# Designed miniproteins, single chains, continued (3): the designs that were tried, part 12

Each design is a single chain, and the fold is of that chain. pLDDT is the mean over its residues in the fold that is shown.

## One batch from the design tools (miniprotein)

Design m8386
Fold by ESMFold2-Fast:
Structure m8386 (fold): chain A 64 residues (1-64)
Amino acid sequence: SAIEGAERVEALVRTLEAYRANGGDLAATARALGVSQGTVSRRLGEAERLTGQSLEALVAALGG
């Protein structure tokens, strides 16, 4: 549904923002979000898959 899609995108964006803020440190990002490192890794992979962009490109886009 549109609502589920929006919630998923919001979670992925927040994960990317936390990843950028923690300098690409998976452990620090996981601690900041209160989730496992596996959850962070999975969400980052989902963001790349859904957008067709690299993690580096997505992090750079959030920094503009």
Scores: mean pLDDT 80

Design m8387
Fold by ESMFold2-Fast:
Structure m8387 (fold): chain A 81 residues (1-81)
Amino acid sequence: AQQTMDQIMSLIAQTATQIRNGQLTDSQRQQTLAQMRQMIAQLNPSQRAQLRSALNSARDRVIARGDDDVAAFIDDVISLI
């Protein structure tokens, strides 16, 4: 549902901020990806397609800004869909 997608996007935004600030440990990154996988599993195929489209758009913006570490994280999230 939209609420689950909003939660996923919010978690990505929070994690991106932690990555940019050098505050995200490898362990925390893996835990966040595990949580993300569980949330994505709750989505139907149509919602997963919509999420993938939104994440591809977000990744393109992040790459354009030179945030390679954040782009790598978004790619990991896309791989879970």
Scores: mean pLDDT 83

Design m8388
Fold by ESMFold2-Fast:
Structure m8388 (fold): chain A 61 residues (1-61)
Amino acid sequence: DDDQRALQEAQERGQRYARLVAEHMDEGKKIMEEEKAAGKSDLDANIAMSQYLADKVRAQL
């Protein structure tokens, strides 16, 4: 069933994304802390962390 295949593939993609984010989360948190230490706002620090994680996930997908 194509619907069941699509659901399975979506779940597998979600699990891969979650694993890749988790693998780079510690490094992302370090970037956030470094940005905050440099005087950036919590929002800007979170944006920097999110961009780092997105770039790492995209590089491995």
Scores: mean pLDDT 80

Design m8389
Fold by ESMFold2-Fast:
Structure m8389 (fold): chain A 80 residues (1-80)
Amino acid sequence: GEALREEVLELVEKGLEAAKEGNEEEAKAYGEKVRKLLIEGGYDEGLAGGLETSLRHAGEEGITDEGKEQMLKGVEEILS
């Protein structure tokens, strides 16, 4: 539902912000929360695990403002 979408987008944004700041542990933790919410919301493991992996990778390698915007847009489109 809309509430699940809003919560997932909020967690993804917070995880990407943590990744941008170089906080690998926090980015990973937000990725784990996103995966759990998506699975509980009825999304498949491939999508849920893919988003968790993307947030972990962003934390490990860093992410630009442009990369953050593109990932948020992609997640919003997937959850539409």
Scores: mean pLDDT 83

Design m8390
Fold by ESMFold2-Fast:
Structure m8390 (fold): chain A 68 residues (1-68)
Amino acid sequence: DEAFANAVAENIKKMLEELAKQGKLTEELVESIARVTEAALRAKGRDEAAEIVRRKVLEYGKKLLEEQ
């Protein structure tokens, strides 16, 4: 469960890192990605995983934006 959420979050982190390297990452985009992923996981009944992924994606995105 948590391991699954961590794997999903890590895949999204790689995408966010690539966007940040291109100077395309924005706070709005991070929030959108987190929201869409959370909604998709909740639609499959994975509420706990959705919460973990949302939190981690927002944390990763914020850190990457601060490093730009």
Scores: mean pLDDT 82

Design m8391
Fold by ESMFold2-Fast:
Structure m8391 (fold): chain A 65 residues (1-65)
Amino acid sequence: DAKEEAIKLLKEAGFGEERAEGAVESLSEAGEKTDKELAIESLLDAFPELSREKAEKIVELGIKS
């Protein structure tokens, strides 16, 4: 499940469940037509302690949710 995996990655990075769920829901609403690079930069702005590699994976999983 792409949504569960994206939430798990955010939780492993130290973010709370509600915050992780909110971020993944926003990516899911945006969908696969979203500019992935802009989505990655937005996620990193919101979660500055994320590595770029984790942010890229979260965006790909979240968009597919």
Scores: mean pLDDT 76

Design m8392
Fold by ESMFold2-Fast:
Structure m8392 (fold): chain A 100 residues (1-100)
Amino acid sequence: SPLQQLLRATAAAVERLLAEARRAVEEGDFERAKQLMERAMTALGVALVLALEAGLISEEEFRAMMEKLHEAARALEQGDFERAIELVEEVVREMRRIAE
């Protein structure tokens, strides 16, 4: 479906943003890393809302993934880039399963 293609494209785009964020952290560019992570979390949040509205995920699955994104945002605010990236990667893995 067009929505499943959009979810796959979103997952791929977020994976690229996460790779760039890791590189930015390794280079000490924490401002760039934060911006990349915020873009990744926003893209996932939008895609999750669309998946919920289309009936591709349950309200429970939506809440669980959104809670992980909120936890990632808190980790990012605390400067815990490793924890933030890990949580976003968990949501990307779920997004890829939904897009199958």
Scores: mean pLDDT 90

Design m8393
Fold by ESMFold2-Fast:
Order: sequence, then structure tokens, then C-alpha cells
Structure m8393 (fold): chain A 74 residues (1-74)
Amino acid sequence: KEVISVVLNDPLPKDPKQREFAMNSMYELVKLQIEVQTSDAKTRKEYIAQAEEIKKKLEEKIPDVKVELKVYDV
């Protein structure tokens, strides 16, 4: 069983719009974390790929924000 662990590091951006984007991106990543835990092996890889895309976009748009994404089997 594969699990995604996601952490958004502090500090969050001071710009309210960037902060909202970071929080919304984290919500989507947490949602994908749950989906990975309950999905079959085929769909699980798709959700992991989507999580990696969200991480990349978040880090590209907000340079000082770092997202830790860990994928492991439990």
C-alpha cells in the first residue's frame, strides 16, 4: 500500500493571494493523499503524478515555499 505524506513548510507567504494559493494547493495534496490510500494500484500512480505536479507548480509560483512530498509503501 503506497502512501503520500505532504508537509508545507513555514513561513507561509505574506502576500494574501499567494498564501491562499499555497493553502488551496495543500488542500488538494491532502485530498490526493487520501485518494492514494483508498485507490487501486493503477489509479494510485496517477494520483501520485498529480501530487508531484501540484508540488512543482506551488514551488515555481512561490519560490520561498518548500513542499515535502514523500511516497512510501506501508
Scores: mean pLDDT 67

Design m8394
Fold by ESMFold2-Fast:
Structure m8394 (fold): chain A 77 residues (1-77)
Amino acid sequence: MLEEILELLREALKALDEGNFDRAKFYVSRAKELARQAGLEEVVKLFDEALSAIDAGNYDRAKELLERAIELVEEKL
């Protein structure tokens, strides 16, 4: 589960870099569902903030939030 979340986050960051914002949101939403199932409430909140940042066109903010989520998930591996 945690490794799957990390893979989805890497794909989300790649999609943001490529300008594929709908694809990035898809990956973040899937990672959020897995994080919720794993009881990672802090990570779920970061994903909600990242999705809001993408919708607002604040892509640098979204990337920072996703990178912070990666660090938190890696600490639990």
Scores: mean pLDDT 86

Design m8395
Fold by ESMFold2-Fast:
Structure m8395 (fold): chain A 73 residues (1-73)
Amino acid sequence: MEDELMKQFSEQILKIIRLIDEGRYDEARALMDQMRAKIDAAIAAGANTLTYEIMDGFLRIVEGVIKAIEKNK
């Protein structure tokens, strides 16, 4: 579970970065929301909280970057 989620996380982050680069911020946010929902579901199922807290931290950083870029428009 954890290793597979980490692989999915990496793939989704790369997709989010590409969407941000293309100016597709709504799609990037939708993808982040899907990832957060999966993280929350895994925590509820008894997964390692520390690993998911780190993933959540990364999503918050990416969200901050999107907000900063949007403010420049």
Scores: mean pLDDT 74

Design m8396
Fold by ESMFold2-Fast:
Structure m8396 (fold): chain A 90 residues (1-90)
Amino acid sequence: MKSIIEIVEEILKENKDIVEAVKKIIEKLRELAEKGEVTLEEVEEAFEYAKELIQERLDKGEVSAEEALKANDLLLEGYEEIKKEFEKKK
């Protein structure tokens, strides 16, 4: 749990482009899920935390409303894709 949150924080800190940061978060979470290194609950928590950090950057004026919306749309799509992969393993 804590390590997955740290991964999300680190990717967002290293990437000034919020959309690019979100793509990297989704890619990393998908990789970890495919390896069985994270649970669906941990993936859900990581996506929720990423949304919180996007909102924080929007509130600070560090990203536009359009960029924040696009980033959140990508998170939703990525979450649904990873969730389907967990369902296939049942």
Scores: mean pLDDT 80

Design m8397
Fold by ESMFold2-Fast:
Structure m8397 (fold): chain A 92 residues (1-92)
Amino acid sequence: SAELEARAAEALAAIDARVDEQLALARELGLVIGEGDLEAMRAYAAGAPVEEVERIHREGDPRPVDEATVREAFREVLRTLIDRRRERALAA
């Protein structure tokens, strides 16, 4: 349905706006996003248990990641979250 596709696009745009706000705030505060942070976010989006996500975050690589890589990782996470939300909606 074109209406469902339009609604999905609106939801993605709203999430992207929130991600942009968080990235802008992180930049303003001088916060560093490391590889381990991105790995933990990917695991969370994929539905890993909370204990596993926390382990990945603690044991992950703290080395800084460039903004372009962070944006691509966030897009990947958002796609995974949308797919999971669709799967849940279809199962309901």
Scores: mean pLDDT 74

Design m8398
Fold by ESMFold2-Fast:
Structure m8398 (fold): chain A 97 residues (1-97)
Amino acid sequence: SAKDQLRAEIQGLISFAQEQIQRADQLIQQARQENAPESVIQQLEQYRQQLQEALQRLEDLLARIDEIDPREARRRLVFEESTVTAQYMGLFVLEKS
């Protein structure tokens, strides 16, 4: 069903966001160990915070999937995909710098 597909896609994005939070935690730990500039650590913490907020909204969306309009659920999923992707790209750039 369309609802089962939406649920699977939301769960997939939740898993991806969790992986990116773990990567952010590893990069923050490495940056602190290497005495990186405070500005770099703050940027990593900001990416982690945005990912955590997106994760919380995705978990809320999943919990409410049976109550929410499918088009509204899809709109929110697309927004969260964009948010998570932006944070992922930010982490990637900092890791390679």
Scores: mean pLDDT 89

Design m8399
Fold by ESMFold2-Fast:
Formats: C-alpha cells, structure tokens, sequence
Structure m8399 (fold): chain A 78 residues (1-78)
C-alpha cells in the first residue's frame, strides 16, 4: 500500500471512533501511534492492527467494534 493509502485508512479508523464518541485525547494518541509506525515503514495491515489493539486495551472500544472498524479502514488499501 502507498503511504497515502495508509494515511487514508488511519483517517477512516479515527473518523469512525470519533463518531462513536471516543475522546480527542485517545484519538490523538492513536494518530501519534499510526504516524510513528508509518515513519518506521510498517505495512497498512500492521498499522491498523496496532490501532485496533490499542483501542481495545484502553477500553475505548469493545473487541467487536474495534475489529469491524479496522476492517472498514482496510477497505481503502485493498
């Protein structure tokens, strides 16, 4: 996937979390995590997977919600 596609997938993920009422603080932490991984050359699948894991660990989303949103974000990099 291109850097642009990965960045777009990240924005889709964050937009869905914002729609669910996730705080701006958590959204900013997820954005920074994604930016760091993109800088390191990580694949889109790995970036989105780590964002899903972070959201679940921090109780921002249920496992089911995080997985569904992760899949939705990945549609832009298929």
Amino acid sequence: ASREEIERAVEVFLEKLKELGVSEEVLEELRKLAEEMIEKGEKAEDVIREMVLYAVKNKALTIEQAQLIGLEAMKVVK
Scores: mean pLDDT 82

Design m8400
Fold by ESMFold2-Fast:
Structure m8400 (fold): chain A 95 residues (1-95)
Amino acid sequence: MPSVDEILEGAKRYAQQAIDAAKKGDKNSALRYLGLAADYLDAAAHLLMSQGRFDDAARVGEAADRMRKAALNNASLEELIEAAQYGVDVATEVL
């Protein structure tokens, strides 16, 4: 199984790709990468929970939820960037 750190680095990479796509006006790619980042954060949250790291799991899960809500609500490019940046920040702090 991948480590929490490997999963969080994957989440950061996809979140950054979502930010880069959104800055270029590519909403379809931004939404796709945001979804991948959220999936990785959900996987990390479940693994953190299994390790007893409940506070870290809650923070990572909240970041994933924000990304999913932005995607489902057909958010603006600016809102997609904000959700993705929050995910990068949370993943960086938990690493």
Scores: mean pLDDT 87

Design m8401
Fold by ESMFold2-Fast:
Structure m8401 (fold): chain A 81 residues (1-81)
Amino acid sequence: MSAEELVREADEALAAAVAAGASAAELYRLMTEKRDEIEANPEATPEQILLMRTQVQELRRMAEEGVALPADHVLRVTEMR
């Protein structure tokens, strides 16, 4: 599976989990697993790795503070520079 395909699957899994009412802690665990898969892929670009790390960091913050945020917010944070 390509790194691009893994990123897409991660985004789809995040959106599905949010729609199912998953907690921030569950989202953090899910996206940490997806980040590790992408980082282990030799075809992964630095930009894809940064994208996954940014999403995981935001989800960790949400889990620690008990804040529920929609998937689109996590995606917007990933686009920040």
Scores: mean pLDDT 72

Design m8402
Fold by ESMFold2-Fast:
Structure m8402 (fold): chain A 65 residues (1-65)
Amino acid sequence: LEEIANLIRVVGLQTQAKYTSKDQIKVSQIESKIQQLNQEYTNGEMSLQKLQQFIEELEVQLKQM
């Protein structure tokens, strides 16, 4: 799960230069969400299934951009 979040982050960072200013805002929002997810997963006995769903949402958002 954390590896998927890292993959999404790397893809977001690499594509950020190709996006316009408006798209860069969306990429930043995704990166912020990944940070939150990683922290909750590190503390991680409670939010495991939420983490899975959030990662799937972020992956879909990155693919649509």
Scores: mean pLDDT 61

Design m8403
Fold by ESMFold2-Fast:
Structure m8403 (fold): chain A 65 residues (1-65)
Amino acid sequence: MELVVVKNKDGTYEIYLDGELVGKAKDLLEARELVKEVEKKYNKEAELKSTEVIGDTIISTFELK
């Protein structure tokens, strides 16, 4: 299962699980809580695989194991 966390220039976050939007976060704290909720729901841990910077956007890709 692939978890993608997108950080926008304005400091907001979008979180995708296997390409589907699971939540939006207003800040890093809320984004972390959403990731923890996904980990808890599937009883898996998020392992960071890559981080890409595209202009002012940061895309972090995690594998749930």
Scores: mean pLDDT 87

Design m8404
Fold by ESMFold2-Fast:
Structure m8404 (fold): chain A 91 residues (1-91)
Amino acid sequence: SHMEKLRELGRKLEELVKEAERLAKEGKYEEALLLAAKAALLAAGEEDEEKAEEVAKLVAEGADPSNEEDRKKALEVLERIAKLAEVLESL
């Protein structure tokens, strides 16, 4: 069912957000930004996980992981995706 697919998406987003948060805490900001971008693409309706990963790599390459403002924006995106994941999993 469509609701079951949305719950599965919610679980995938939760896993990506948790991984990105852990990588950021370890100082691995480039890897964290890649996972954040991938999660955002999947949340936006990209059904092809391989394509989402390829586009996420391009987004991460365009970001500066040493830039405090870019890191803050990535954290804000992750927080919004985490809230979306919670809503989707509650369906």
Scores: mean pLDDT 78

Design m8405
Fold by ESMFold2-Fast:
Structure m8405 (fold): chain A 104 residues (1-104)
Amino acid sequence: MKEELEKELEKARKIAESYKKPSEYYKDKKADLANRFLNLLESIEPELEDPEFQEQLRKVIELARKVAKDEVQYIGALTGGLTAIIDERFEDLEKAVLEGVKYA
């Protein structure tokens, strides 16, 4: 399970990195989202060894895959879901994923 989760996060990281172009004059929502996701990914790294965290992350990935229409929405969904896990808002996990899609 851990290896599969790490591979999915690595795919998401590569997608996020592709959107990391600074705009000095306009709020580039994609670049902002990418930076938020990459920072979030670093903050969860120590928790990837926890089986309970892995199960919540698996649920977030499954929901994100189901609801995201494109790669940007996928990163948005993961950002929302991961934020909910860190905040221990497990009851709001699906809502956080859906809100992440809307932000993207």
Scores: mean pLDDT 77

Design m8406
Fold by ESMFold2-Fast:
Structure m8406 (fold): chain A 85 residues (1-85)
Amino acid sequence: PSPADRALGGLSSVILMAANGYTKPRKSIMEEVVARVRALIASGVLSPEQAAELADLVAKALENNDMPAEAEALRAFFRQLYPHY
């Protein structure tokens, strides 16, 4: 599996389904997703392109799950770490 798939475990499919509007996971699950994704992006294991794709996918999942403030916070976090991307 990709580094992102390993770090997220079984959450990868949950993120993808939520980002496409097929599911609305419990907010507690999305909070855990955000924590893991922030840690993964900050770790430097992902390329800037991979980190951008993951951040965008999770932000879309958060927006679809009625968590727009968390989505913007994640986008701001990515921009802070990758200001030249």
Scores: mean pLDDT 79

Design m8407
Fold by ESMFold2-Fast:
Structure m8407 (fold): chain A 64 residues (1-64)
Amino acid sequence: SAAAETGRQAVALMEAAGMSADEANDLGVRAVLGASREEIRARLLAAGMSEEEADQVVDLLAQL
C-alpha cells in the first residue's frame, strides 16, 4: 500500500541518518499511534538528524 511504502521511506531516511532499524521502526509505530509531530521531531533531532531531515521524516509519518 502507499502507506507501507511511505513508512519504508521514512525508516530508510532515519537509518541513513544513523538510527538503527529498531529505533526507526519504533518511532514510526509511535507516530501511527498518535505521538505528536513535535515529540517525533524532538526525538529525530536528539538522534542527530538535521532540522531539514527531521521535518522531511515528520511530514512522511504524518501521511500514515
Scores: mean pLDDT 81

Design m8408
Fold by ESMFold2-Fast:
Structure m8408 (fold): chain A 76 residues (1-76)
Amino acid sequence: AVERLREAAERLVEAAERAAELGLISEEQVEQVRRDAEETVRLISTDPEYAALADEVVAHVEGLTRAIEEKIKEAE
């Protein structure tokens, strides 16, 4: 469960990095996405209440990654 969240978070950061390379977002925004992803993984890994939301959070993160990738495709 946590491993899938880590994979989803990693893909989100990768999408943000690609968006920054195209000038769609700033490097500061990429760092914010990275920090938010790391904190989300930490909370779900350490807090049983947040662990119960892991599948929902994964779905949400995967949705954000798809939205960013769609914007990247539009900008290319």
Scores: mean pLDDT 79

Design m8409
Fold by ESMFold2-Fast:
Structure m8409 (fold): chain A 93 residues (1-93)
Amino acid sequence: MSDEELKEALEKADKDKDLVLEGEEFITLLKELGFNLSNEEIKELFELFDKDHDGKISPAELAEVLGLDIDLENLTEEDFLKMLRALVEYLSS
């Protein structure tokens, strides 16, 4: 999957540009990345990533689950694209 495709998926999901994914935004992201998952599978994935159970997935939680060493204080678009690429690889395994 290209960086351009990942960026488009992110732009459709994260409309408020805060880089925090709420449940509906996470569902949108997975669909835009080409994953046709059931509501139950999406819920299980959301619970896995939502480590503090606040109903949102932060960049910190996403990076932790995917095992990525990301500078969360100076998060760039490239860092977020790296996280999305790792998420696609995780879900494709």
Scores: mean pLDDT 74

Design m8410
Fold by ESMFold2-Fast:
Structure m8410 (fold): chain A 90 residues (1-90)
Amino acid sequence: MISMEEFRKKAKEIAEEVRKLENEAQEVLDKNKASKEQIEKAKELRDKLLEEFEKAIETGKKDPDAGLKLLEKALEKYKKEMEKLVKEAE
């Protein structure tokens, strides 16, 4: 079982990874003059990620191990969906 401090540190690391992915994806979308639909999809993916992160943080307050697992699953799904969106924009 991880501590609450370790959970917070891992959550911060995951948030930094998300920011890096968003910046990289935004550069590709801007360079390729992505459609309004692609930009809206990127927004939907981010909003969904934030909802999943909120649930993970709430879970982590009672069970840090379960909360971390939810954060990692949310990040993995976001990565896959953003990579697909970026590839379709190229």
Scores: mean pLDDT 80

Design m8411
Fold by ESMFold2-Fast:
Structure m8411 (fold): chain A 79 residues (1-79)
Amino acid sequence: AVVTTVVTATVAANSTVTVTVTLPASGEVHITVKLTYKGVTNTLAEWTTTLPAGDHNITVPNPFNEAATVTVTATTTPA
């Protein structure tokens, strides 16, 4: 079965946040990083890789002059 993990965080103006995504199983994972600023959502990065279960850190910059929301979605297909 496929498992989806979603993590959200607030990123201050002109700052960077590190988001920790905890994967429940080892396997193929599809990761999408999105930043939402004033109701507009942009995809910053999207990739597929093989990762072990556990914690993985993703660093996300906010280039905007006010706080924005980052959403990281990881869809894991267990091995």
Scores: mean pLDDT 86

Design m8412
Fold by ESMFold2-Fast:
Structure m8412 (fold): chain A 66 residues (1-66)
Amino acid sequence: EAVNALMAMTGLSREEAEELLKKYPVGSPVTDELIDWIKEKSPIAKNLTNEQIRDLLEALNEALLS
């Protein structure tokens, strides 16, 4: 579920989404390091602002924790 949601929100591959979740489990704070990692790995994130990336990651955390 978390992998599928992350892929849908960020455009990451399943392998990349799984790697991200291992480094930053569900409920982890959205840090500058996490945002930088997403920008590095996701071609979609290259065209997003840091604010937009933060909003997507926060939405993912809320959906999985709520």
Scores: mean pLDDT 74

Design m8413
Fold by ESMFold2-Fast:
Structure m8413 (fold): chain A 71 residues (1-71)
Amino acid sequence: VDRVKQAVLDSARDYIRQAQRAIDQNDTDSARYYLELARNFAQLLRDLGATDEADKLEKEIEELQKRLDSL
């Protein structure tokens, strides 16, 4: 895997973890912010050709968005 793709993937995963923490704390503003960043990095992964990784991240982001929408 390209080092750039790995760095983008790691950043996306970090933002997803931060969004999960914010949702658990009922911090909807922080959760929205981190999910938006995670989406941006997932799109960047797709643009870099890491389609499988982008698809997996987008699915995880969708599940977190559903949790956020239920708050």
Scores: mean pLDDT 84

Design m8414
Fold by ESMFold2-Fast:
Structure m8414 (fold): chain A 98 residues (1-98)
Amino acid sequence: MEKVLEEIRRLAEKAIELAKQGKFEEAIELLKRGIKLVLQLLKEGKSELAVKAADILIEAGEEVLRIAKEQGAPKEVILEIEILIGIARILRGLAKLI
């Protein structure tokens, strides 16, 4: 796996772990860092890597969202996670168009 995909996978795994602990603000910050890496890949023309990176973040974001809903997290936290998932999906779509 490319170095950047390994970094995104580590961010995703850590975000899920933090969410399980109720540390949603920290989990959200890791998801934001992942999105910035996807944007960097797009700027560098690495579209295939950007798609793979976005897929990892979408999967992790959906899991963080599920945990947040199950734990009764504030609506603002749930909304922020949903927005981040939406951004990742848009970036994935852009990466496929080139």
Scores: mean pLDDT 88

Design m8415
Fold by ESMFold2-Fast:
Parts: structure tokens; C-alpha cells; sequence
Structure m8415 (fold): chain A 75 residues (1-75)
């Protein structure tokens, strides 16, 4: 499905960004995607909980991304 394909592509981009030291940007993109897809928000939340090593800044970036994605979904 398009959602699965887009999520896969996002995962690859996040990996590349993390390797380049752009972890905050990667977390923000992940949050934005989760916010735009309500069905995946629950799954994304679970995955986020499974990443206890995330720094405060990374978690904050993810939260802001989710909020932005949810806003765009309402539009």
C-alpha cells in the first residue's frame, strides 16, 4: 500500500539522516508522518516508547512533528 511504501522510504531517510548526525531532523520527520496517518499514530507511539534511549531533544522533536502532522491531517 502507499502508506507502507511511504513509511519504508521514511525509514531509509531517517537512517541516512541519523548517520549524518541529523537525528533531531529524522525524529521530526517520523513524528510528522505519524501525525498525518492516524492509523499509524498508535503504532508510532508504541515504537517511540520502545526507544528509551532517545534524548529529551529527540523526543521533543518527535512530539512537535506529530502535532504538525495532525494539524495538516485536519486540513
Amino acid sequence: SSLVAENYALGERMTALSQQGKALEAMYLAGEWAGKTPEMVSVGSGAAEDKPELTKQMKEATKKGVEEGEKKRKE
Scores: mean pLDDT 57

Design m8416
Fold by ESMFold2-Fast:
Structure m8416 (fold): chain A 94 residues (1-94)
Amino acid sequence: SPLEEQLRAALPEVEARLAAAEASGDPVAIFVATATLATVYDELGRHEEALPLYRRAIEIAETELPEAVREKPAFRELLAELRRRAAELEALLA
């Protein structure tokens, strides 16, 4: 499909964004890039690659993000969604 082709075409850029975020040492940038890459792999059906990235994004959110980010309702909703999707993939791949 055109959407799947667009996601496949965007994948190298999304992977490069994660590498750049990691080089920056900014936990917020690393969180965003990791969660984005997890979602792209997930949407492409690459569940075995998506799951460890969802887990990493959750760990960064819980251990490395500033309190001001962590206390926001929208952030807590996003984190709950990442946890729900990780659990769904764990059940799928078990």
Scores: mean pLDDT 88

Design m8417
Fold by ESMFold2-Fast:
Structure m8417 (fold): chain A 91 residues (1-91)
Amino acid sequence: ADLARDLAETQALVAEIEKNGLDEVAKKIADEMVKRLEERFGIKPSEEEKKDIYEVVKRALETVKANPDDPTAVGVFDIALGVEIANLLSK
């Protein structure tokens, strides 16, 4: 059940990238992360930090797109984003 669900999540994200383009999906995810940082954690990223968040999201999405049949790709994406955002904010 979990493996099939994880694969479906990876394939859904890859389909979104193929439909809307990598840059558009990365911008959407980065914008949502910035909004959640401000609204939920009281953290207002600088313009430089917003750009860094976008680049991190884009790089992670490129890895997911390269591995469309990998059921772990979304989990790896979430961990990579969490680590990079934590490093950026703990500076």
Scores: mean pLDDT 77

Design m8418
Fold by ESMFold2-Fast:
Structure m8418 (fold): chain A 89 residues (1-89)
Amino acid sequence: SMLEEAKAAAEATLDALAALPASDVKGHMAKIRALADHLKSLGFSQGQVQEVVGTVLQADDDIRRGLISLEEAKARVLATVEEQYERQK
């Protein structure tokens, strides 16, 4: 389903960001752009893409600061994807 593809893309993006050093600005931008383009291809609006991308970026920051686990960050991102997908009805 489009929802499962969106969830998988967002989760994979979070994993990729967590694996990159914070100094790799070009790498981070490339991963975020790829996620945004993929979500748009699945029918997400620009506003919905911004909400998902914002959640991924905040979750990555929270992991790097030691505030949450990767598992908690993924749960938060997946919940945001599901919320935004429901708004497409």
Scores: mean pLDDT 84

Design m8419
Fold by ESMFold2-Fast:
Structure m8419 (fold): chain A 80 residues (1-80)
Amino acid sequence: SAEEYYQQGLAAKAEGDRLLFVEGNAEGASKAYNRAIQAYEKALELDPNNVEARTGLIEAYKRAAGDKALNEAKVKELEA
């Protein structure tokens, strides 16, 4: 369900924050944030009105160490 994907995204984002800010594990954090992105995107695919999933996705893209230009473009799209 959309709610299950949202909860998966929230858990992966929390894991990413812990890995980055508590353990200093940037590589582990990047992987966790990318899992959060995938889960939040699935939540929004099933329920486009999930404001919490959209907010989480924006935050995960801002933290993800992937393609910065692509991630910034996605953030602008989601904030519109």
Scores: mean pLDDT 82

Design m8420
Fold by ESMFold2-Fast:
Structure m8420 (fold): chain A 69 residues (1-69)
Amino acid sequence: APHPVLVEIEELAKESSKGQLVLRYIAENSSAAARLLEDPAKVRELLAAIRAADDPEAALQPLIDYLNA
């Protein structure tokens, strides 16, 4: 079964073009996928912040920065 965090990113991808970009980045980059699985609690925190934001597109940048680190 897919990891719950990946499911949440897939749901975000249905709602925003940046969500689609994040999902594609994870699919094409093994380092980003490893980072996501290394600290799922941090990723969930970032996803919760995106969903609570008035502008989810702007709020996606911290998640992208985290996955690129």
Scores: mean pLDDT 69

